# Ledger of designs, part 85: designed miniproteins, single chains

Each design is a single chain, and the fold is of that chain. pLDDT is the mean over its residues in the fold that is shown.

## One batch from the design tools (miniprotein)

Design m3137
Fold by ESMFold2-Fast:
Structure m3137 (fold): chain A 90 residues (1-90)
Amino acid sequence: SEEIKKQAEEGIEEAKKLIEQGRYEEAVDGLKGLIKLDPENAEAWLLLGEALFKLGRYEEAKEYYEKALKLDPENEEAKENLEKAEEKIK
């Protein structure tokens, strides 16, 4: 729907700003809300993983990167970030 698309676009931009500002917990909270609204949004799953990685929550970050990659198998950023998270968990 147009409303879901608009909310997803606005939510993604807000999450990116929060991550750039180091406000990782707020980014996680916003992105979890976005994923409930639009669960097939690969970018939302990727950004959630990035925010969790910045928080040192590497096992959760890995799970969300894997979800992003299942939705968008050719996403190189998701592949690289998944490898980085796996290195932290070892």
Scores: mean pLDDT 88

Design m3138
Fold by ESMFold2-Fast:
Parts: structure tokens; sequence; C-alpha cells
Structure m3138 (fold): chain A 65 residues (1-65)
């Protein structure tokens, strides 16, 4: 279930990245998510994805505004 939820957020963030609302960059095995929009929904999605990645032990996620 957590893996499916994480996959849904990955797709959401990837679409937001293509739209220019989010920057996605991998650095030293860590995913950096840069928020270009003041959207609370985008911030919450990024925060939830970070929590899921930490819980699953898959990758570190850093959120930058």
Amino acid sequence: MDEIEAGVYEIYLAVASVAGDVGLEERDGKLVITLHSDSERLREAAERYRELMRKLGEKEVEIVE
C-alpha cells in the first residue's frame, strides 16, 4: 500500500515538474524537490512523498521553497 501511494505521488510530482511548478534534481543519492509554486497542495504532496520514502527506506528527500 505505501509503495502504491508513493508511486502515485511520484507521478503527480513528475507531472508538476513538466508543468514548471516543481524542480526535481537527484544529488548524492538524495532527491531535491524545489517548489516553484505557493500551492499548499504541492507542498503537502512533496512532504507526504518525503515521509513515505523515509518510511520505506528507499531514498532521502529534501524539500526547498
Scores: mean pLDDT 80

Design m3139
Fold by ESMFold2-Fast:
Structure m3139 (fold): chain A 97 residues (1-97)
Amino acid sequence: PPLLLEAARRAAAGDIEGAVALLREAGYDRVAEAVRLAAEGRYAEAFALISDINSENLEQRIAAHIVRMAASEPETREELLRELEELVEKLQQQQNK
């Protein structure tokens, strides 16, 4: 989904407010708040908001990856973005069948 991937790219670049705005536009208000909390170093609160993420749902897995990226050092963000791009590709393949 274009908005989730763009939100992830903004989070990877350190543009937390840009990522939050796109997540809210996509209807992921709870994930957007988790991204803000993670960026502030409030990891326990951020991960509590996404603790019910269904790992079999690719969109929810993508959203959880964006929160992890906001919580991570810049070097780790590039690795997480690559993993997220793979999840987006899987989701696109499911939608094209």
Scores: mean pLDDT 75

Design m3140
Fold by ESMFold2-Fast:
Structure m3140 (fold): chain A 87 residues (1-87)
Amino acid sequence: ASTEPVTVTLEFTFAREDAAEARALVAELVATLRAAPGTLSVTTEVREGADTVTVTITATFASAEAAGDALTRAAPLLERLAALAAP
């Protein structure tokens, strides 16, 4: 088992009209990741463009196994965010 910290970066771009729903889903995703065992930190950054909102989530986990477990728990939220971000 790897004991090296692992950092995962997730980026989603949304149409401006979807920004409120996207922010709610991002908040739920961040809470899910923070609750996962072995999560060291979760940081979010929001950048607004003329027609889009981009959200970057950076999560650091104690190990690759912890990262895998956390992302598995978050999979339904990641699917919802990906669907909302689809062109």
Scores: mean pLDDT 84

Design m3142
Fold by ESMFold2-Fast:
Structure m3142 (fold): chain A 90 residues (1-90)
Amino acid sequence: DVAERGRAVLAALKALLPDASEEEILTALGLLLISVALYQPEELTDELLDEMLADESPRHRRIARAAVRYFGSLEAAVAAAVDALAYAAF
């Protein structure tokens, strides 16, 4: 179930980022998804992530970067973000 997976993603990221709210995490994941959809990078590096999110707050950039590092790849981070946002929208 997408909702169950999304809840697990949010729980994991909240454990990793205890100072961040669920709303901040969801916002950062949404911005990551929008940026990836528009930019379509072949490989996500810290430099490229900072460039894609340059107009966003440093806090949201930090959360997005932490999520990508935690999931280990752009593909895994995007899948996790989709699950988390689907859970929040449901």
Scores: mean pLDDT 76

Design m3143
Fold by ESMFold2-Fast:
Structure m3143 (fold): chain A 60 residues (1-60)
Amino acid sequence: SMHKELLRLIGEILRLIGEIWDLELQLSQTTDPAEAARLRAEIERLQRERERLMDRLRSL
């Protein structure tokens, strides 16, 4: 149970890292201020989700 939860959390964290990386790449390529603001907001949301999962991982 604990071992399965650990692996699930690690998998979710790795997926979020990949999604953040893709969005940061898009942010680096955009010249549209509105698009940049949207991407930054989405990156921050995913970073918060990652931190939440990291907190859960640390508590296992």
Scores: mean pLDDT 88

Design m3144
Fold by ESMFold2-Fast:
Structure m3144 (fold): chain A 80 residues (1-80)
Amino acid sequence: PDYEAFIKRIEEELKTVTNPGLKAQLYLERGFAYLQLGKYEEAVRDFTKALELLKEVNAPESFIKIAELYRAQASLKLKK
């Protein structure tokens, strides 16, 4: 999979998208791509931003839980 090209596409979409629910989805997708590339600090930042936006829009708990699991996975990889 071309995760670098995927991340660049998400970056372009984030420049134009203002809807917080759609922004949350984009941050989740980019965070996942960063996680796959081993860019764990970037993944944590994106998942944290996604969680903030998901909570702001009162997203279903299932989506919030998935974002928390992804952030925890990335954080675990930062263990020394």
Scores: mean pLDDT 82

Design m3145
Fold by ESMFold2-Fast:
Structure m3145 (fold): chain A 91 residues (1-91)
Amino acid sequence: KEEELQREIDEAVRELNKAAELAKSEGFTDIAEKLEKARQLLVSDIEKLPEAMKLVREVTKQAEKYGSKELVRETAEAGAEVNHAYKLYKE
């Protein structure tokens, strides 16, 4: 159970990094900063998972309003991984 949770956190961190790099490359620095903040929260303390999830939800809404289709897809993928980790954390 703990191994599954750690693996999902590692996957969420990887997807958050990927989304942040894309946002930065497209000039959406505010979105990139929030994604990096969510990643930092996940690597620092598992209890901050709800805070990280809140940031990812905010970023997804911003990407839908102003971002590219690719950025919307990448932020949604990162959000799905963070949500999966959150569900495992709640078990």
Scores: mean pLDDT 82

Design m3147
Fold by ESMFold2-Fast:
Structure m3147 (fold): chain A 74 residues (1-74)
Amino acid sequence: MKGLFYLLTGRYDEAIEWFEKELEKEKDPFVLGMLAIAYLLKGEREKAREYAQEALKLDPNNPVARYVLKLLET
């Protein structure tokens, strides 16, 4: 999974681009959660919140999205 590899190697812009392309094919709550993490790691807190909230609208139990929102509340 190229997007996750980019995230793990600190290539956040490339991870975001890859996940955005996957999102165009299907609104997958997993992909939305990965975008939330990528934006959080890039320091874009507002975009991280938006993607995490969208992931939770599709899957209220998404653990990545819930964790991102918890980090943004502090």
Scores: mean pLDDT 82

Design m3148
Fold by ESMFold2-Fast:
Structure m3148 (fold): chain A 65 residues (1-65)
Amino acid sequence: GPVYLARAVEDFTATAPHELSLRKGELVEVDPAQRDGDGRVRARSLATGAEGLVPVSLLELLAEV
């Protein structure tokens, strides 16, 4: 599916091994097709290249890439 550019609207600290910590304002790429059943989506940090699950509610969708 299409990949989207998104921004973290607040800080998030990972509490599970497969989650990605984000700082407010950090830019990520997300694939909405890689969503789990618990309201999380797989994201990749543009700053670090790190990948993991983040709550979809934490992300402001900016543009399709």
Scores: mean pLDDT 81

Design m3149
Fold by ESMFold2-Fast:
Structure m3149 (fold): chain A 65 residues (1-65)
Amino acid sequence: SELDELARKGREAALAGDYEGAIEYYRKAIEVAKKELSGDERVSITGAIEKDIEDIRTKGEESLF
């Protein structure tokens, strides 16, 4: 699915050190999830992706110290 493809691209970008690209793909995945999913599934999936974004942001900030 488009959601799975965007999440995969986000993970690949993060592994390559492209944190901005990873966050952008994850944000697109959240938008797709909001359009395609509803109820508990939407909350669960969007929450997981939001945590992935936060983890990347935290790692990016820590690497500067």
Scores: mean pLDDT 78

Design m3150
Fold by ESMFold2-Fast:
Structure m3150 (fold): chain A 73 residues (1-73)
Amino acid sequence: SAEELAKKALEVAKEALKVAPKELVAKAIGAVIDAIGVLIEIEFKAASEEEAKERAERALKYAKELLEEAKKA
């Protein structure tokens, strides 16, 4: 579901934040906020499941890319 994808995005973003060097902390915070925003949209809007899934998948992709960047820094 969109909610499950958004929850995964949040967990990956939190992991990125835990390992982020100082120069990536702001980006990692942004990824956490983005994932929370998707969850809030799902919670408070009757938006389509398809639109929510696309946003959640995008958030998850970004969080994964950021985690890989943080690990290499």
Scores: mean pLDDT 80

Design m3151
Fold by ESMFold2-Fast:
Structure m3151 (fold): chain A 92 residues (1-92)
Amino acid sequence: EKILEEFKKRAEEALKKVKENTTPEQYDEFRKFVEEMLKKVEELISELEKTRADAKAGKITVNEYVARQLRIIGELIEIEMEFDKKVEELLK
């Protein structure tokens, strides 16, 4: 999945725009927020890979696999929404 690469690209574009349109203090706060969000995305991708490996090895049922995938995808969507909201708040 290109999720991490796409998120990194969007984060870099947003960081540039925030730096050009806000105070140094707002930029530093946003940069820290982006670093935290990137770490969470990396952790969720790692958890998704482990879930896929466990399913392939027969360690979990199909129902458990689907449930874990949906949870992880939901958490990734929440991170994306939080990121977009923070960018909108800073650029108003």
Scores: mean pLDDT 83

Design m3152
Fold by ESMFold2-Fast:
Structure m3152 (fold): chain A 87 residues (1-87)
Amino acid sequence: MEREEFVRAAEEHEETAVAEAEEVAANGVPKAKERYAKLKEEEQKKFKEKLEELAEELREYAEFARELGFENLARALEIMAEAAEEA
């Protein structure tokens, strides 16, 4: 996510960010696990590696959001990072 795009998204979604992230995580994690189970072992390893990379990136953006004072967006990004690691 580009920095300018991130700031716009943070301003638009600050009030609803946590609820939206919780809904995405609740729906996304089971769906990801179902898709993961259908992959070959080599593809499963690549999928997990990509999710770990995504989780790390989301946590970096969460720290950035906190620095800007967007506490709810920061928490939403942390929820999404945890969901990515669990998937």
Scores: mean pLDDT 75

Design m3153
Fold by ESMFold2-Fast:
Structure m3153 (fold): chain A 71 residues (1-71)
Amino acid sequence: EKEKEIEEKLKELEEETKRLLELIKEREKELEKEKENLSEKELEIEREQIESFRAMVESIKELELKNIEKE
């Protein structure tokens, strides 16, 4: 049963990671559409936010993986 719980947690982590990646892709598409309406400074801010979000997702994934493995 404990091993089954770990498998379920891993599956949930993969699904959440996929969902977050989809959000990042959606934001990148929005930025692509909006870039004609944004100043260079605004574009830099948006790109920095996307990079920050991606780094955050990676950090969360690593933390969750460690917690599941450390069990």
Scores: mean pLDDT 76

Design m3154
Fold by ESMFold2-Fast:
Structure m3154 (fold): chain A 88 residues (1-88)
Amino acid sequence: MKVPPKTEVAESLFEAGEKLYEQGRYELAAQAYQAAIDVDPEFSEAYFKLGEAYQKLGRNEEAIELYKKALELDPDFKDAQEAIKKLS
């Protein structure tokens, strides 16, 4: 098959995190995004969404570090750039 199983697993965990985030379950969403990162450490979108979940939990400094990591992986990630500017 064309897609590596690792990528598909990370995307499934990320999608589970999105559903939990939409339900306002930010701590569980953070766990799902972290699991996606554990499977694919280069998943820039997962770092960004984990940052958004931590921001909802009032963990702004941890969120900034995650947004910076997303930018390290994808320097053109405009949403992460804007999030850092707003929280810094």
Scores: mean pLDDT 82

Design m3155
Fold by ESMFold2-Fast:
Structure m3155 (fold): chain A 79 residues (1-79)
Amino acid sequence: MIKDPLMSPEEAAARHLAGADREVDTARQLLKEGKPKSEIASHLVAAYLEAVAAFLISGDEEALKRVKERVDEIWKEYE
């Protein structure tokens, strides 16, 4: 495997968690703007995948659970 010489596993995990946060914030903004469910869903899926990537790198189950809870809250608001 080609290793990124400029990024540690901790940095990679942190970047994925930051990505998850941005995707959740985007989904929340789209919900406030009354955008279609499909558009909101794409960002929630992206947030979840970013959180899973961070978990696979770091093993931080609590960080993954926090992102899952935020995703679930937005889905419930869209009902």
Scores: mean pLDDT 80

Design m3156
Fold by ESMFold2-Fast:
Structure m3156 (fold): chain A 59 residues (1-59)
Amino acid sequence: SSQQEQQGLQHLQLGVRYEQEGNHEEAVQHYEEAARHFEEAGRTELSEVARRLAEQVRS
């Protein structure tokens, strides 16, 4: 699989961890980074999910 896809998954996991810890700013940063890596990997649907997770934390 793509190195970008693996990086996206790692950032997604970090985002979830920071969100559970109440570190919302860090969670948003990692979700946005995950979305970027998924876009570069051509995984458009995963990128959309990561962007929505970032938006949910902001709202």
Scores: mean pLDDT 87

Design m3157
Fold by ESMFold2-Fast:
Structure m3157 (fold): chain A 64 residues (1-64)
Amino acid sequence: EEGLKAVIKAAKKVMDSGGENGLDLATEVARAIAAGDKERAIELLSSVPGVTREEAEKLVEKAA
């Protein structure tokens, strides 16, 4: 879904993979998505263990 729901979904994916460290990443991903910086959001998400670049692209596309 677009808007806040997609941002929350992407952030939760990062948090689930990184625990407390994932909270900082989730915040940065949410900021990138909210700013419309899709490329940065994809790079941040795909850097998380267990998240593929393909998954990251799909999450960011839903946020747009």
Scores: mean pLDDT 69

Design m3158
Fold by ESMFold2-Fast:
Structure m3158 (fold): chain A 79 residues (1-79)
Amino acid sequence: PSWEEIELETHVAFADIFEAIGKLEEKRGNKDSAIEAYELAIKHYRRALEIARRMGREDVASQLEKHIAELEKKLEELK
């Protein structure tokens, strides 16, 4: 794979991990930790979106945009 594809996959993987941590912290009642984890997930998904757009991966970019919007909505509900 290209370096750009590796970067894209790496940022998605980090974002997925932080999203999973956020969900776990929500279940534990740790709102502050959940917020921090979701903010980190959004940061990594946004970086992945920038890379997907540079690569012309429109389907991937659209999926990431939708997922970011869902997480941003969830983050607003927690604040």
Scores: mean pLDDT 88

Design m3159
Fold by ESMFold2-Fast:
Structure m3159 (fold): chain A 66 residues (1-66)
Amino acid sequence: QADVDKLAAISQASAEAAREAMERLGLPRDVANQIATQVTKQALDAGLSPEEVKRLTLERAEEAAR
């Protein structure tokens, strides 16, 4: 039913972007994880690609750092 490969790819992209945001922007682990979770949920609802998930996660993290 659910696309397991798609879920894995989206989760991986989000996790990688969250880790990068912690290292580059100095975001706390909990904030980075919250953003990653929100973006993953949005991506599953909207059918976003792993590439878009990574970009959106980094964009949201940058906004949170402002």
Scores: mean pLDDT 77

Design m3160
Fold by ESMFold2-Fast:
Structure m3160 (fold): chain A 64 residues (1-64)
Amino acid sequence: MKIKKIELPKDARSGIELARLAQEGIEKYDGEMAKRLREALDTGSPEEVRRAVEEFAEEQKKKL
């Protein structure tokens, strides 16, 4: 999976959701968090994408 091209990893539903959240995080969140999300997407590892998205969601929830 890549930031420009999103492919379904092993679980189609999870892959789409993770990619969408990561893309939104990159657009909305600046700095290191956005960079981590982008790198996770570039790695193509669904586990890393999920970790980055979960961390992003927690930070967003605490800030809001």
Scores: mean pLDDT 59

Design m3161
Fold by ESMFold2-Fast:
Structure m3161 (fold): chain A 67 residues (1-67)
Amino acid sequence: ALPVTKEELEKIRKKLKEEFGVELSPAQMMTAVTLVDKGASPAEIAKVLGISEKAARYFKREYEKLR
C-alpha cells in the first residue's frame, strides 16, 4: 500500500484537537502511525501518547481508512 500523505495526517491531527482537545506534535503523530501499523490497540495507543482511548480509537479508524 502507498504511504499515507502528510496532508491526510494533518487533517486527522486538526480533528483530534477540535473534537478531543488533543494536540499532538508531528513526532507524536508519527509514533501513532507506527503503533497502528504494528497492530496496537486503541488502549495501547492512548497509553503511549497520553491521550484518551476515544481519541486513540478515532485516530486508528481514520488512519486505517487512508491506507
Scores: mean pLDDT 81

Design m3162
Fold by ESMFold2-Fast:
Structure m3162 (fold): chain A 60 residues (1-60)
Amino acid sequence: MEFEEEKARLAEAVRALLRDEGWTDEQIDRAVKTVLNLVDRGELDPRALTAALEAYRAQR
């Protein structure tokens, strides 16, 4: 997967998780921006984080 696609997949995983938790669209947007900023700074691997979030959601 290309880096841009990995970031998009991560953003959707974060949005899906936070919607499940009852967050507002505004709160979700802020959280997604924060996570993507950390990815752009090299602080987070978008592929690894997406896998972790998907595993967490599957664990219910």
Scores: mean pLDDT 79

Design m3163
Fold by ESMFold2-Fast:
Structure m3163 (fold): chain A 58 residues (1-58)
Amino acid sequence: GHFEAAYAALEAGRYEEAIAHAERALAGDPTNGGARFLLAKALEALGETERAAEVLAA
C-alpha cells in the first residue's frame, strides 16, 4: 500500500516520493500515525522543519 511505498522511498532517500505516498496513505486513513511519522521524517530530511512539526501535531 501507500504506507509501505512511503517507507521504502524514505529508506532509499527519495523524500519527495515518500511525501507523496505518505500523503496518499493519510488520505485513505487519517488516523495512520505511522504514515504521519513517515511524512514528518521526509519533510525534516528536506529541511521543512515547521511543516514536519505541524504534521506530528495533527
Scores: mean pLDDT 82

Design m3164
Fold by ESMFold2-Fast:
Structure m3164 (fold): chain A 57 residues (1-57)
Amino acid sequence: MLEELREADRRGDFEKASKLIKEMLEKGMSLEEILEVVSDPLLQGLARIYSSVLSLE
């Protein structure tokens, strides 16, 4: 999953990367791990937002 996200980020495939971020967070992967592989500032912001929403428990 992290490698797939890294590839989508590198590719600039925002819709695939955003979907992967949501799925990874839903599966309990940490925001820290996601942010370490994502270099795009927009995707980093999206990951933080999704983490916040999904962490409402």
Scores: mean pLDDT 77

Design m3165
Fold by ESMFold2-Fast:
Structure m3165 (fold): chain A 55 residues (1-55)
Amino acid sequence: ETEIQQKVVKAMKALLDGDYETALKILEEALKEHPDSPMVKNTLKIVEEAKAAAA
């Protein structure tokens, strides 16, 4: 849905800006709202892996 797409895009922009905390917050809220969304789950995994790689 467009609502999920908008949240994913916003989270990815935060990730590109280096703001991992904001990206994770957005995706956690999206996952709470849409727990069955593979798009949200996959994007959350990408952000978590990017944060781990940066550590």
Scores: mean pLDDT 80

Design m3166
Fold by ESMFold2-Fast:
Structure m3166 (fold): chain A 92 residues (1-92)
Amino acid sequence: SEEGDKLAEEAKKLAEEARKLARKAIELLEKGDLEGAKAALEEAEAKLEKARELLKKAEEAGASREKLLEAELELGIAELELAVAKLLLSKK
């Protein structure tokens, strides 16, 4: 469905934004900005939570397999990058 495909694309976009925030958090950690890094990670986590919700709605709305797989892949990469950033923060 067109509605499902749009929801999947929105989920993918949020996952891409979360990836940028996770990378920004690592850069802030390298500069010693722990507060900035924590804020970026909190924002990334919020975007990933919303992306998961939208992906579920996309499946329910009948999004195409291709759009769902693209969003799932981006979300999985974002989750991994966020986990790495959180691990680096925990060692400070």
Scores: mean pLDDT 89

Design m3167
Fold by ESMFold2-Fast:
Order: C-alpha cells, then sequence, then structure tokens
Structure m3167 (fold): chain A 88 residues (1-88)
C-alpha cells in the first residue's frame, strides 16, 4: 500500500504544480518526505503543503474550484499515508 500512497501523492503534487508552478518547492518537499520519512511524517508535510498551496493560490488569484481541488487532493494523500502508517 505504501507505493500506491506515494503514487497518489505524486499525482497530487503534479496537479498543484500544474495549477501554479510556484507550488513546486512544496511538491518536491512532500515527495522527499514521502520517500525518506515515515508515513506519519509525510502525512504531516502533506497537510502543511495543502495549507501553503491554498495560500499561494489565493494570493495568485486562482479560482476557488481549482484551489479546492488541489488542496483536497493533498489532504487526501495525507490521509492515505496515515492509513499506510496504521497498517505497518
Amino acid sequence: MRERALEELRRSAEHATELLPETRPYAERLIEAAETGTPEEAAEVAFEAAGEVARLMIEAGVDPTRLSGAALSLVGSGVQLLIVARQE
């Protein structure tokens, strides 16, 4: 299940970067945390990234529908990582 959670995380990170390239540093940090840290640590980074991505998108004037999609995708990835952590 870890590889599936990492794949979903990468897709969430790519989606945020496609909507706003300035989110790339958060996407890269999230992928690194998922690959090198524990699932719990990666989940924390995912939740933090969701907040920062939302803030950047609001500041950049991204429409609420795209903002919600990107933020919810990152939160979903964090939840998946927590599920993986509980199974280990």
Scores: mean pLDDT 71

Design m3168
Fold by ESMFold2-Fast:
Structure m3168 (fold): chain A 85 residues (1-85)
Amino acid sequence: MYKAVIDVKFKSKEALEKFGEKLSELVQKFKPLDVETIFLDETSVRLELTFETREKAEKFAKEVEKLAEEFKDEIESFEVEVVEV
């Protein structure tokens, strides 16, 4: 199995909430086996999404990177990685 791990910090709580709404749509589309959300503070979150195949995890990560590009002016830091578990 593979995890897509997303660490993101926004400049505002409102930006985090809007990003979360868009990310929820991607989660519904890609249907991960598991989703863990860790709120580090009001504007920082770590997301871990588990997929059966590397190809699904990499496609999801690519779509999340595109979403982050839409929010680039509102993001302080963004990292996404795909790891085997």
Scores: mean pLDDT 86

Design m3171
Fold by ESMFold2-Fast:
Structure m3171 (fold): chain A 96 residues (1-96)
Amino acid sequence: MDKPITDEEYEKIREVADELIAELEKAGVPQDIVDRLRKVVDETIDEAKKNKLTRKQFLHLLAEKFQEEIDKLTPEERDIAEAAFSRLVQRIVEVL
């Protein structure tokens, strides 16, 4: 679908991201990884809204921003961050 993401869909993305972040914090995921994941989501939503991105373009930008953040992590932290990001993408795809 080549339609831009709607404001209602962005609200749903933010809600599922906030729910997952809360679950990660309760599960004892390191705060630095949680903060990086929140930053990636917030920055991706802000840029996607400005540029009226489609679902496919949004997911691509989200993955690019996540890759930039994981390149700064240790191998052990990357495994945790990648698992968390996989769960985030799955939840976002379900609401788009």
Scores: mean pLDDT 85

Design m3172
Fold by ESMFold2-Fast:
Structure m3172 (fold): chain A 98 residues (1-98)
Amino acid sequence: MEERRKKDQELAREIGRELMEKVAETFVEILRNYLKEQGIEITSDEELLEKIRELAKKYGNKFALKDIEAAQRSGEGERLVHLGNAALVLLLIESRKK
C-alpha cells in the first residue's frame, strides 16, 4: 500500500509538471501572437525573453521581472513555466488598457 501510494504521488507530480508546462506554452504562444499583431516578429527564445523583459520594465511590473530572472537561472521545464507566468502578467496588463 505505501509503495503504491509513493508511485501514485510520483505520477501525480509528473502529470502536474506536464500540465504546468503545457499551460505555460499556451500563454507564451498567445503573447507571441499578440506581438506579431503589433508588427513584432520574434524568431528565437532569446528575442522573446528580451522583449518580455523590455515590456516588464516599461510597465514597472516587478512580478514579471522576477519571473524573467528566474527563467534565466532555470532548466528547460522550469524556464518555460516562468516565461509563461511573465507572459500571462503582461497579457493581463495589455487587456486592462482596452
Scores: mean pLDDT 74

Design m3173
Fold by ESMFold2-Fast:
Structure m3173 (fold): chain A 76 residues (1-76)
Amino acid sequence: NREEVLRETRGFAIGAKAAVEELEGVELPGSVMARIIGESAALGARLAAAGASDEEIRERATRYARELAERALREQ
């Protein structure tokens, strides 16, 4: 249980960091950016729970954040 919590928290942190880096210089409302970061963090936690490596989590979260940012920009 403790090991699972730490693994998922690590995945969450990796996902959040990947989204923050992808959103640097992107002009979006703060609320939209917070949502993208949160969704990417949640994806990171889920991938970690499924046994994904740190690098896989980073790559997947980066793509997901990019997709969400592109969609948000089109909705403006």
Scores: mean pLDDT 88

